Designed miniproteins, single chains, continued (4). Designs and how they scored, part 76

Each design is a single chain, and the fold is of that chain. pLDDT is the mean over its residues in the fold that is shown.

## One batch from the design tools (miniprotein)

Design m14619
Fold by ESMFold2-Fast:
Structure m14619 (fold): chain A 86 residues (1-86)
Amino acid sequence: EEQLEKDLADLKEFRKKMAELHKKIPPLNSDEERIKAIQKLKPERDKLVEEFLKKHGLTPKEIEAYRALLEGKGDEAARLQAEAFR
């Protein structure tokens, strides 16, 4: 369906933004500093997830369906999409 195609494209952009966020973690000489850096990025990550869900109204089941579709599991994606729209 057209909606699934649009949501899939938006999921790809979301993954790109998440990858860029992870790249903001610098190579640090201390494991303690690395952990602190990861914890500082948690609010930004949570905000990206919230904005993505609000913009597209995607449920966790719909996100799971798009993940399955990207992995080439079309049958599983179709089943999850049907469950999400119930």
Scores: mean pLDDT 64

Design m14620
Fold by ESMFold2-Fast:
Structure m14620 (fold): chain A 73 residues (1-73)
Amino acid sequence: SREEVLKELEELARRMVALKREADAAVAAGDEERAKALVGEIQQLSKEMVDLAKKNNVPLEEVEEILEKVVAE
């Protein structure tokens, strides 16, 4: 259902935000290798979100709204 797709997009967005915080912490600690690995995971999740949205005809503008909402939490 659309509600299930939107919930999955929100869960993917929450995971991305959590990984971004870990990546920022790794950068601050000078752990370049860990930061690079975490950025790779973020890029993969971002691709999964875009693919899920496209397959279910969710506009990219709505995906951006979900990301902004999660970041503001």
Scores: mean pLDDT 86

Design m14621
Fold by ESMFold2-Fast:
Structure m14621 (fold): chain A 110 residues (1-110)
Amino acid sequence: SLDEAVARAMERVKNIPFPELTEEEKERIVRAIVETLLELGYSEEEAVQIAVTIVRGLAPFLNSFGLEGTITLIENSREIGRPKFLTEEEWEALTDALISELRKILAEKK
């Protein structure tokens, strides 16, 4: 299930800090990634593994540039960060879902 996949991904990234984000906001980001991967037809095991990889790659940018800076980087550099095993279409779906959730979190902090 989505909830089981999210819980497994969260356990695997529990040691990765997201300064300025709550644990709930971190889970929302993980959920957006996992849900999109499942919708793209990946298995729960694949979705967890890919989500963990994306979260590990995302964390340094959030730490260095914050929410607004990270959104700008993803929007301006979509292709540069794409894992080779993901298609351009799959990567656009993932980055769109990620940007959408990051923008919602950012709006709530005003």
Scores: mean pLDDT 83

Design m14622
Fold by ESMFold2-Fast:
Structure m14622 (fold): chain A 60 residues (1-60)
Amino acid sequence: SMEEAKLRLLEILLKEHPERFKDLTPEQIGKALGFDSLEEFNEAFKRIFGKTLEEMLKEA
């Protein structure tokens, strides 16, 4: 799906260029990807990766 493709591209960018996201909140990243709310973004991210973006960033 287009949603999964966007989230997988985000994962690659976070891994290769984490410095570009240091000043962005998960809410701002979700909005930039076209999600209506942080809750919707977190649910989509959990469906694909099994955790929220915030949890993934804390592991990096």
Scores: mean pLDDT 79

Design m14623
Fold by ESMFold2-Fast:
Structure m14623 (fold): chain A 55 residues (1-55)
Amino acid sequence: MEKLEELNKQLFALMDAGDYAGLDELSRTYGVEALRASIEAGREASRRIAEELRR
């Protein structure tokens, strides 16, 4: 599952840099399903952190 975490990190780095060409290349390389899974994993982690902080 480390592969999804690395993909998530790479995706966010490209978004932060505004590299839309890089995002398109990533989508072609891994496919939309892999990117979706990576985003979903990141979203779940953020949700859990937010819940912890609301204590």
Scores: mean pLDDT 69

Design m14624
Fold by ESMFold2-Fast:
Structure m14624 (fold): chain A 55 residues (1-55)
Amino acid sequence: MKAKITRSDGEVYEGEISEEELEEAKKRKDVEVTEEGKKITIKDPARGLTIEIEK
């Protein structure tokens, strides 16, 4: 699945994530997970990261 990682400083990284990596990310403490159809957004405020995934 395609993933886009945005840091709080505005840096953006693009890559790919597996189903297993996605499930592990969803299980992390204090993350906010939003799923809208094929799009999944994971916000990790402790690391200042936003991960946007498209299935």
Scores: mean pLDDT 78

Design m14625
Fold by ESMFold2-Fast:
Structure m14625 (fold): chain A 76 residues (1-76)
Amino acid sequence: MKEKIDELQKEWKEKGEEAVRIYRTVSKEKAAELLMEATREVGERLMEIFGPEAQEVVDQMMEQARAAVDRLLAEA
């Protein structure tokens, strides 16, 4: 189970970056919204799959997403 959570987290990061890269051409604000939405969605999936013990992983994802959003909005 934990291994699948790690794989999902890595895949989420990769797909999130790809989707955000597409939106960076159009709107950084939309990219930020997409990343936060994807993070919440994946977080719910992780809790569903693993249960409460996945909370640490979800918290890490949320922090990483917020940091990524800040970076996206700060990029010129």
Scores: mean pLDDT 72

Design m14626
Fold by ESMFold2-Fast:
Formats: structure tokens, C-alpha cells, sequence
Structure m14626 (fold): chain A 100 residues (1-100)
């Protein structure tokens, strides 16, 4: 469903921008809680991308599976920036596979 996919992409981009703006206005304690919630969200999103990739191709699924394993490690290290990078990479790999 190409239209639904584009709409979902735009919603995610707007939510990410909104989250960045909110973060700057938070107290240190609120920033910590927010970061923890974002880290959990990124791991969950990579897992969803992995599940969808299994429906597309085994090659794509294998690449995203490795990113998911890395994401679980970086979540333990509380590295939000790395989790965001892994999510962006997983999304790009899935998009490239869907485009043939």
C-alpha cells in the first residue's frame, strides 16, 4: 500500500522533529525518562522493520536482523544516537529492497 506507506513516513518524520523540540524544553530528569522511552521505541521499530523484511526477502531480513542485534546491545549501553542511526539504516535497507 504505497499511499499508506508514504503517509506513515511523513507522520514518523513529523513526530521525530516534534520530539527533538520537546527534548530541549525538558528538565534533566524529564530528559532522562524521555531518552529511555525513545530508546525502547527505536528497538521496537527496528523489530517491526525486521518482521516486514522477512515478507520481502531473506537477504534483506538478514541485514536488518544484524542491526536489531546491535540495537539491543546499544539499548543496554543507553546510546540513543546509535539506536537512531541503526533505525535509519534498517529503514533505508527495507526501502531499497521494496524498490527492487
Amino acid sequence: DPEKEELTKKALEEDEKRLQERFQNLSPEEQQQFLEQQMEAYVDLIEVIYERAEEISQETAEKIRKLLEEAREYKKKKDLEKLKELYDEALDIARQSASK
Scores: mean pLDDT 77

Design m14627
Fold by ESMFold2-Fast:
Structure m14627 (fold): chain A 100 residues (1-100)
Amino acid sequence: SEQDRKLAVRRDILRQEVAAIRALLAANASKAEILAHLEEHRQLVLDNAHYFSPQELQAELLRIESVIAEYETLSEDEALAVLRRELAVLEEQVATLDKA
């Protein structure tokens, strides 16, 4: 169904974000690389805007903008620490979605 397709795409976006954060952490990514990834994630959400309701899309874009603004104020070490905490939260979300 259309609803199942929308949910599947949003779940895939979440799984892609977990994989991307894992790669950034494994590479000991710079703050600049983390910010570049967040901009790419914002674009991915925009490219898939039709899979979100208008309210969900606005909320997601505002959240990403807020996260980018926060990262711009952080030091290199603080940025990596925040990224590690974000990974834990997203992994819990993926685990919840994967429950039978």
Scores: mean pLDDT 84

Design m14628
Fold by ESMFold2-Fast:
Structure m14628 (fold): chain A 99 residues (1-99)
Amino acid sequence: RADELVEEALKKMREGIKALDAGDYDTAAKYFEEASKLFREAARVPGLPPEVRQALEDAAGNFKKASEAAKNGDTRQAAIYSTAAGLLIVAAEVERELA
């Protein structure tokens, strides 16, 4: 259940980053907002360890800030927030798989 929400959120993140790179800030903002909502929903799934829930909430917050930055034309802030959030999620998944 949480894994399905995370997978959909990562897809929205990738589409948002592509839109940002193409200069389509409205589309990037929309995808980052959708990713934020999906990560927030994933964080509310019952039975998650507290640190996993914290990571998902942090990712959601970062994508919300990326969406707001993109809407305001702050492309550097949008790129920083979205990239940092995505990198943290990828790193966490790699560590989980290696454990």
Scores: mean pLDDT 78

Design m14629
Fold by ESMFold2-Fast:
Structure m14629 (fold): chain A 89 residues (1-89)
Amino acid sequence: MAAEIEAQLAAERAELAARRPEIMAALIKEVGPEAARAILAEGERLVELAYRFALAYVNKDYETLRELAEELEREGRLKAAEAVREAIK
């Protein structure tokens, strides 16, 4: 079960990475290159954080979840950090 979820998450991340040039081109067309870069960087960070959370959560890896909450706090993502800490309870 956990291994199947891990494989699915890995496949989705690989597909997203393969589509990065298309996503960047679409964003540049709508908002210009500087804004597109900022939006994509923030979006990629949120996706990476969500995948790391999901993977650790399904494996009941509470140590990794605590480390993720600390990383979120360092980035100033206080609400996200609080949500991760609540998920550990």
Scores: mean pLDDT 78

Design m14630
Fold by ESMFold2-Fast:
Structure m14630 (fold): chain A 109 residues (1-109)
Amino acid sequence: MKEELEKKAEEAQKKLSELEKELGITIGPVEIAEWLHKHAKDEEVKKKVREILKEAGLSEEEIEKFLKAIEEGAEKLLDFVKELYEKDPIKAELLLAQLGILVLEEMKK
């Protein structure tokens, strides 16, 4: 399980880097959090976020807390991500990379 999460994080980070190069944009946790808050009421975005959180191995309780943080603001999302980094840095890296991919793909349309 841990080795599988590490591999998924590496693959997600590689895909994120490729998308950043394609679009000429560098995206970090602040930009991800601001974009997610702006799209907090988009049901399609919320569905994709929920799927990403499940794939990263978050519990249903953690997923609901994250979705609530999206609605509350970018600062609340950043607080959640910092807490996750302290608890499980590999899971946090995977989550951030997958969310960054989502943001860049939606910007690309």
Scores: mean pLDDT 83

Design m14631
Fold by ESMFold2-Fast:
Structure m14631 (fold): chain A 55 residues (1-55)
Amino acid sequence: SMEDYEEALRLAREGGERGGGPEGIQRGGVKAAILTGDSEAAGRGAREALEEFGY
């Protein structure tokens, strides 16, 4: 859902902001998938965050 996507994007961005690089962003996406049960939205959020951070 859009709500799950926004949560995934938020958690992925937090992973990048904490200096985790692409691995931090991906861990944020995995956390979102576990919390929301929406792995597709989690993947889309992580991909968007990777692009925003220049990966």
Scores: mean pLDDT 80

Design m14632
Fold by ESMFold2-Fast:
Structure m14632 (fold): chain A 84 residues (1-84)
Amino acid sequence: SLRDMGRAAGLSDEQIEAIETEFRGLSRGRGVITREDIREAARLAGASDEGADATLAALDKDGDGVVTWEELIEAAVAELKKMA
């Protein structure tokens, strides 16, 4: 399962639940997050398009223009590894 992927990657259940909540909010249940979803969230938060594009580039590991659950978990693991 997608949760088992997060656990295998070393994420806690609380971290996985937080990531799932954000993913559902941004994707609106579509199962993917698009560049437009990230830019819209950034616009509502008063952030720049440059910041939104950098976030997408960090999350979109395969370059398909969408962020999958797998890419989001991989990005979260990469950020945790920077702290170790």
Scores: mean pLDDT 70

Design m14633
Fold by ESMFold2-Fast:
Structure m14633 (fold): chain A 76 residues (1-76)
Amino acid sequence: IKERIVNLVYLKLRELRPDKAKELTEEVQKIIDEAGNDVDKILEGIRELLRKYLTEEEADRVVNDIKLLINSEKNR
C-alpha cells in the first residue's frame, strides 16, 4: 500500500505542481517511512506538507484520494 500511496501522490502532483512533483513525492515517501503503520500520521503529515505548496482545496482532494485508496485496500 505504501508504494501505491507514493505513486498516487506523484500522479496528482504532476498535474497540480509539475515543477515540484518529484521533490514533494520524495518528502511524502519520508513521511510514510517515519510514520510506519500509523495511517493517521501518514495522512496528517502529507496534508501539512501539501498545504505549503497547494491550495487547501487541492491538498484536501489529494488526502481524500489517499484515504479512498487505503479504504479500498481494506475492503478487498
Scores: mean pLDDT 78

Design m14634
Fold by ESMFold2-Fast:
Structure m14634 (fold): chain A 92 residues (1-92)
Amino acid sequence: SAKALAEIDQYMREIKKLEAEAKKAIEEGDLEKVKEIIKKMDQIVFRMHQILMVMQSDPTTSEADIQTAQEKLDAATDAGVKIKKEYKKAER
């Protein structure tokens, strides 16, 4: 549905903002801030996954819309994984 895709798009904007904030916090050595951002990113990925599951369960949702939502969820998940790897390197 258009509403589900709009919610996914809003979460993707939030993920991109959080990724930029995390990179800046890593550069500044603010590891506590990075940890908080990681928690926020994980929460958003969880919510995006819930939206995708609802879309997949709705027979009126097109395969193209499901694919678009999945690609965005994958991108959000990858962003979170990347920041977690950078955090672990900075923590050591």
Scores: mean pLDDT 88

Design m14635
Fold by ESMFold2-Fast:
Structure m14635 (fold): chain A 92 residues (1-92)
Amino acid sequence: MIEEKLKEEREKVHKLALEGKRLTKEAVITSAKRGLLRLLLEKKISEEEMKEYLERIKKLAEEDVKKAADEANELDFRLTWGRRPATRRVST
């Protein structure tokens, strides 16, 4: 499922943090770009929205790489769940 792919991308960023490695701007931006491209392919976002989100993440990465990583993970979650298929019901 798409959720598995997005979870894997997010898990890679989290694993880098757990290993005590510094997050690099390039790593965060690349991970975010891959996630956004997947969402674009799935028609979850438009090309314009992808560019907007990517620019936002790039700007954040210049100031705070960790904040940029958090924003990328949050966008990944929001875009995935906001457009989730109607084939599954959320319990509640």
Scores: mean pLDDT 66

Design m14636
Fold by ESMFold2-Fast:
Structure m14636 (fold): chain A 108 residues (1-108)
Amino acid sequence: GPEEKKEKTLEELDRLYEKAVEAIRAGDFDSALEYARKMYELALSTARELADQGDLESALEVLDKAIEYLERLRELMEEKGAPKSVLLEIDIMIGLLRIERGVLQTLL
């Protein structure tokens, strides 16, 4: 059901975040960006599915978690000297998730 899908998605976001942090610590910004893209895609697809099922609250929780994690990754990547192109792609993903969140918030 929607609650189980939310819980599984949040667990997968936690896993992807941990892997991205490990990649950043190793100086592997390409792998970190791939994990960030997976988090973005998973959060967006799951939030839309949950919203379609009428579970707007769970959809917002998934988006909020992904935004928080991507913002933390962005800060860590900048601190570790990631290329501007990598930071720009993270910023775009954060922006797109914030737009989706704003749209869903208007449906409450």
Scores: mean pLDDT 92

Design m14637
Fold by ESMFold2-Fast:
Structure m14637 (fold): chain A 100 residues (1-100)
Amino acid sequence: SSVLEQIREIIEKTFGEVIERAKAKGDEESVKKVRETEKEIKKLIEEYENDIEKMLKEIGEKLNELIKWLVDRKDFESAEILKKMGEEIQELVEEYLASK
């Protein structure tokens, strides 16, 4: 669906930005962790493509795990970027469901 394509594009763009920030800092551990989380989230989109509410919940839980991991590493800027992305995805899904 077009909403799934929009979610994928938002994720790819935002995770790409976080990865580039981590690379610029020489933080190879964060690069690896962020890439692994992006892959897992993309898999959740595929697994729950017919249940967008469950998809949103599962993505949110996975994203919150990464945000906590970044906060524990004191990367508050990347954590905030990902938090705002999660809010954008949630708003997009809520608008999509309201338009059905």
Scores: mean pLDDT 87

Design m14638
Fold by ESMFold2-Fast:
Structure m14638 (fold): chain A 94 residues (1-94)
Amino acid sequence: AAKQKRNELEQKFLQEIPKITDPKSLYLDIRSILTTYFSLSDDVVNAIISRIQELKDQFTVAQLQKLKNIIEQKGSATLVPLLNFLDNLIQEKK
């Protein structure tokens, strides 16, 4: 039941991520899925990284720091690539 619902939400999120054009909408969707689930699939993590990279000029350091904070609080090993990506992007923008 819980695993099936997670997979359905991950599939919906994967379909929606490429259509997101603003940092606020992406942040809210990422926050929602991370609050609901302890770990994400590699496909979802990679899709998030790719979309943040495409929108990177629209993100402020403060917005990236907020994303990093919620991911660090989650403490999931599957999110380490996303944490490393966000840290590198924050350093690049300083």
Scores: mean pLDDT 75

Design m14639
Fold by ESMFold2-Fast:
Structure m14639 (fold): chain A 74 residues (1-74)
Amino acid sequence: GKALAEKLLESLNKLLDEARKAKEQGNDKKARFLAEITIGLAGIWLGVGKLIGDEELIKAAEEAIKRAEELLNE
């Protein structure tokens, strides 16, 4: 439910924060890799959310994918 979705989003945001730090340090390869990992992990949880019908989990996973894609398109 909501608590799981919130914790997942928090964990994925930590990966995105590390990707942002890598980009700030000029390590674009590391930033891209971390963003791609975030998309992969969020994609797995999107699948799980759809399988169990957890709309909050689906939304959290979709928001994480969107943020990672925005970072990759910068």
Scores: mean pLDDT 83

Design m14640
Fold by ESMFold2-Fast:
Structure m14640 (fold): chain A 74 residues (1-74)
Amino acid sequence: MSDEEILELYAGIFRQEVRELLEKEKLSPEEVREIAERSLANLAATLRAQGFPEALIERLVREIRERVEELLRE
């Protein structure tokens, strides 16, 4: 998988979860942000354990966080 394919895969997963938390569970943007940050921390730990490069992990976390924040502003 390319770095872009990995990013789009995880970004899609986070997008779906954020949408469900906002629309079905009716959580506030602040609550969703806290859940997303915990999930990002868990993802980063998992990817490190699997031997992914730190530069890729940092990029994925940054870009997914940005996309989550964009969804919360909509």
Scores: mean pLDDT 82

Design m14641
Fold by ESMFold2-Fast:
Structure m14641 (fold): chain A 61 residues (1-61)
Amino acid sequence: MKSDTVTVLIRTPFGDLRWTLDLKSKSLAEQVKKNLSLIDSSTIAQLAVSGDIVSLEVHEL
C-alpha cells in the first residue's frame, strides 16, 4: 500500500509539538487518525521502531 500521512499535535508543559508521520500502511494511518486524541509519545516511538513510519517531522510551537 502507499504511504499515508498523519499530522499529530503533542501538547507538553514546554509548548506544543507538531508531528507529521508518513506511515507505510493505510490501515495503520487509519488507526492513528481514529485514536489521535489518545496518542502519546510512546505509541509514536513503537510505530517508528516497527518500521511503519517512513518519516517523522517535529516542530516546536
Scores: mean pLDDT 56

Design m14642
Fold by ESMFold2-Fast:
Formats: structure tokens, C-alpha cells, sequence
Structure m14642 (fold): chain A 97 residues (1-97)
């Protein structure tokens, strides 16, 4: 239910571009499928994304984050829904949308 609520909020967010919406919805789906991201791992991945050049767009940062998640997914532990919600909040914060 919470994931569905987050998807609806993203789809109805007027500050987001269509490309940003697609990337964030994809991120939600990946995080839901994995259920293997703890807050420590999410913080590490977001820290890596923040090390990208300042010239990188929010879309490029989200794409990079998703690529890192895909590569690491097999080594990540299970994670509760509360932490997935926190990850989504951190993603939106990082993209400053």
C-alpha cells in the first residue's frame, strides 16, 4: 500500500519532468523487488551519487543510482518496507525536485 501511495504521489507531482517520473517509478520497482537495502547501504549509494560532477543533471544522478543498485542487488540483504520508504525520500531529496 505504501509503495502504491508513493507511486501516485510521484505521478501527480507537478515539479517532476516525465523523465524524472519514469526514473523514480523504476527506482521504486527495483527497491520493492529487491527488499534488500538497509539504510546503511542506501546512505552509501546516495553518497556515491553525490560524488558525481555538479554538471550531472538530477536525471543522470538517478540513473547512476539505479545502475549501482542493479549491480549490487545480488549481494544486498533483505530490507523492511519502512527502509524502502526512507530510500525513496532520500532519492527525492538528492534530486532536489
Amino acid sequence: SMAAENKEKIENDKSLTEEQKELLLTAIEILERMRALDRETIAELLSIAKDMPESASAEEQVRYFLEVLEKERESLPEVPQEELDAALADLRRLNAL
Scores: mean pLDDT 54

Design m14643
Fold by ESMFold2-Fast:
Structure m14643 (fold): chain A 115 residues (1-115)
Amino acid sequence: IVSRLSEKLGVSRATASRIVAYLKTKKKLSDEEILEIIERSTPLELRLLLIGALALDEEAGDTSVRPLLEALAATLPFLTPEMLELLFEAIRGNEAARERVEARYEALLAELAAA
């Protein structure tokens, strides 16, 4: 599991181990369920799914997820620390941040279409 996750996300084994621990402890997933998610998802889908889950947990008050969220965001060329802050502000109801996120999403779709 840890080796497959590390290869698929492009993160260190230490970071992959922390993600597996998060999924088992906070999301209550089994090894079989985690492996199924890894095998069924593309690298981009898996990164976005994990970032989304971690962001929702941080909004709910779990600050322990922040280092994992930042480590995963760093693996996406489209997700800078600035973009991540804008995503949190948009979730908190900031209208200006939401407009910036929508513009970045359009840019992301254009980059994915070019790849």
Scores: mean pLDDT 68

Design m14644
Fold by ESMFold2-Fast:
Structure m14644 (fold): chain A 62 residues (1-62)
Amino acid sequence: MSTEEFLEKLKAFLEANRDLPLEEQRALLREFLASHGVSEETIEELTADPDATLEKLNKLLS
């Protein structure tokens, strides 16, 4: 999977789970990132604030 494909898939994943409780969003996001071989440091950063991560992705993919 290319970086662009990964970012699009990550965005879709975050949008699909945005209506879930924050703790559940974090848990699901962590598992998603780990399954795609993302580093632990990056997982910690991206899961700290799923809404902020989604906003960053929206700006990058605009």
Scores: mean pLDDT 79

Design m14645
Fold by ESMFold2-Fast:
Structure m14645 (fold): chain A 60 residues (1-60)
Amino acid sequence: SMSSNSIQKINDDLNKLESLGQEAVKLAREVGEDIGRKLLDSIRGDGGDYVVEDALEEYE
């Protein structure tokens, strides 16, 4: 390819890589936050409900 076309292609690809890199970082953070939140909710919700229900079953 002609050098001018090659330079334009490289610049376009670099801009796309930058955009994709930013999106990948955002997605990775969102996944981490979602996992952490779900784990915390599971411990708080399920743990509390199971403890109460289990106690009621033992004393029935």
Scores: mean pLDDT 65

Design m14646
Fold by ESMFold2-Fast:
Order: C-alpha cells, then structure tokens, then sequence
Structure m14646 (fold): chain A 94 residues (1-94)
C-alpha cells in the first residue's frame, strides 16, 4: 500500500530539512533519512508493510527530534506525519 511509501518519503524529507537547518540536528537528520529509505525499500521492493511501518516510525521520531533541536517547524511537521503514518502502516501491516 501507499502508506508505507509515503511515511518513508516524509521521514526522508524531514531528515534532510533537519540536517540543513542545524549542525546539531545532523545525527537525528541522518538517522531519519536512512530509516526513511529503509521504509521505502521495505514497502516497494519487499512489500513488507509491517517492516516499512517500523522503519518509518523510527525515522519519523528521529527526524522530529532533529527538527525540534534545529527549531525548524517544517521538519517537526514532516517528521510527525511520518511517525503517524508509520504507526498506521505498522498497525494494519500483514
């Protein structure tokens, strides 16, 4: 389904925004981006929605923390959206 892919893409975008906003957010932005890539891979290539949800949830949380450290509301909003969609994908995954 699209939910895992969308959650992963939002985590990637949130991670990238957090990294650009603050050097102190770099580790969380990198973590969010890599986990988001993992979520997209799990959703699209392995078609494992539960694993995609877990990766997107992890990436969304990391990116949200990065956004908070950076003081960037866009990164926080995107990370929160990735976290919510990742949780939904995990809950409904096969």
Amino acid sequence: TLIGTLAGLLAILAGLVAMKASKEALPFGIGGTLAGIGAVYMAEKLKNIKEAGIDALSGGIAATRGGLIAGNPVAVALGAAATLLGLIALAIGE
Scores: mean pLDDT 83

Design m14647
Fold by ESMFold2-Fast:
Structure m14647 (fold): chain A 65 residues (1-65)
Amino acid sequence: MGEGQGEVNGVKATATVTDSSIDVTVTGKGTKKQKDEAARIAVIKAVENALKEKKEAAREKELAE
């Protein structure tokens, strides 16, 4: 699971990526363009964090032996 956050002119977005879904929550007042941009940034960051977490989990299993 990965989580990411994006912000554009006070509009905040949080994205959560799981194996079966991508959930995005946008908060704050702004234009549709600002909300879409914040959501896009959040999703990109959530995917990057999900990939990083998979690498760290594999490495920790190797160190736990």
Scores: mean pLDDT 75

Design m14648
Fold by ESMFold2-Fast:
Structure m14648 (fold): chain A 80 residues (1-80)
Amino acid sequence: MVTLKIDISLRKLPDGTTHVTVNVEITEGDKVHKFSASTLTKDEEQLNKARSVIGEIVRKALEKDVEGVEKSLKDLESIS
């Protein structure tokens, strides 16, 4: 049995930036893959890029593409 948990948090800060946090946990039997990434988006353009990358992370996680999830989380971190 495979269990997938994805937590996504978007928090707008007083300075107008948005803090984006994504946590992904993929469990298969005794094997657990845990990933976490966060970024600060300063404007709507960066926030829209973060939304796009989050969509890719969710898609890859559903496909059990562990390497792809890790790569997309690095892309998220690169937005800030």
Scores: mean pLDDT 82

Design m14649
Fold by ESMFold2-Fast:
Structure m14649 (fold): chain A 87 residues (1-87)
Amino acid sequence: MEETKALIEKIIDEAIKNGEAKVIPSDSPRDLVIKAIEEAGEKGLTEQEIAEKTGLSRSTVQRILDELVKRGIIKKDEKTGKYYLVK
């Protein structure tokens, strides 16, 4: 238990030092999906690519994408099937 805490603290410190603090295990599935789309930028990502990058099931990714679109955080390009962050 204490060993796990020390390991997590070290991972967080290394992530902050390397500018990769977004990779912390405590991030919600929604945050992982948003991060994946943000990293893709103008190229966008399909549902399948998001599932592969986040390790989430396609069903879970689809539900998160639907919520994010409804909230206006992301948009879907119907021609390409890719999702983009709304500026």
Scores: mean pLDDT 70

Design m14650
Fold by ESMFold2-Fast:
Structure m14650 (fold): chain A 59 residues (1-59)
Amino acid sequence: NEALETLKQNGEIYAKLLAEHLGVEATVEVEQVDDTHAKVTLTVGDTVHETLVDLTKAR
């Protein structure tokens, strides 16, 4: 799924920028939860953020 790959790439860039700015480790995990949605889990240091993304709107 191209939308999932794009979402992973954007997440990796965002995590990299956060790690650079905050001086902490940052990682991203993308999981498909249904046919049109994915859950993005961003870990920054000891903080975890989860966001649901509509794959039909991901570009």
Scores: mean pLDDT 76

Design m14651
Fold by ESMFold2-Fast:
Structure m14651 (fold): chain A 96 residues (1-96)
Amino acid sequence: MSDDEILAQVEADLKAVLENAKKAKELGDSLEGAIYLTVTSILLAGIWYTATHFASPAVREQILGLLKRLRKKLEEENVDQLIIDSVTSLIDSIEA
């Protein structure tokens, strides 16, 4: 997989994280909201796996920049703190 393909996939997955996080907030403590939180967690795990196993160091730095931008957007949208904390943990894990 090329660096451009990895970045395109990560950008699509990050967009999906934001949309699922917004849906989880909209639905609150419902079963449906819990499903969107679960999908968000699965997407973040996939981004971590891609960044740590397939991305070059240069692409990993770009992924970190995208994750930091996502975290800011999640904070601005007042999404569940658990999602924001998960993104922060992911950033810390990739930076280590």
Scores: mean pLDDT 85

Design m14652
Fold by ESMFold2-Fast:
Structure m14652 (fold): chain A 66 residues (1-66)
Amino acid sequence: LTDEEVRLASAAGIAARELGMTDTEVAKASKAFMDAKSPEEAIQLAADTVPADKREEFRKRIEELL
């Protein structure tokens, strides 16, 4: 893992947890980053693991944490 990948995975986990996601949902968001081919894809895949009504806030929060 690169420093960038670690930062992205951490940001996704923090954002998901702050939105009141369960530990399982937080784990899914973080795992999406491990399967991604780019930072942009990682953010999109992680967003797809959260409920649709929270995706905008989740994406915004990740961008703010980076």
Scores: mean pLDDT 72

Design m14653
Fold by ESMFold2-Fast:
Structure m14653 (fold): chain A 71 residues (1-71)
Amino acid sequence: MEEHRKELERNLAKAEQLIDEAEKSTGVERETLAALAIIVANVTRQAAEKYGLDELAEKARELIDRASEVA
């Protein structure tokens, strides 16, 4: 359980970093970083739902929404 939680938290942190980089970028780089953040967050959301980690799944959905706004 805890190992899965730590991995998902690390993945969410990576998605957040990609969003932050996208916000500082323009054009194709912004779009690419935002798209990667959406992919990472969506995979993490699916894994969190599978393991019953609802709070991490909700955080992943928030990051997906934020990345979509940046793209």
Scores: mean pLDDT 84

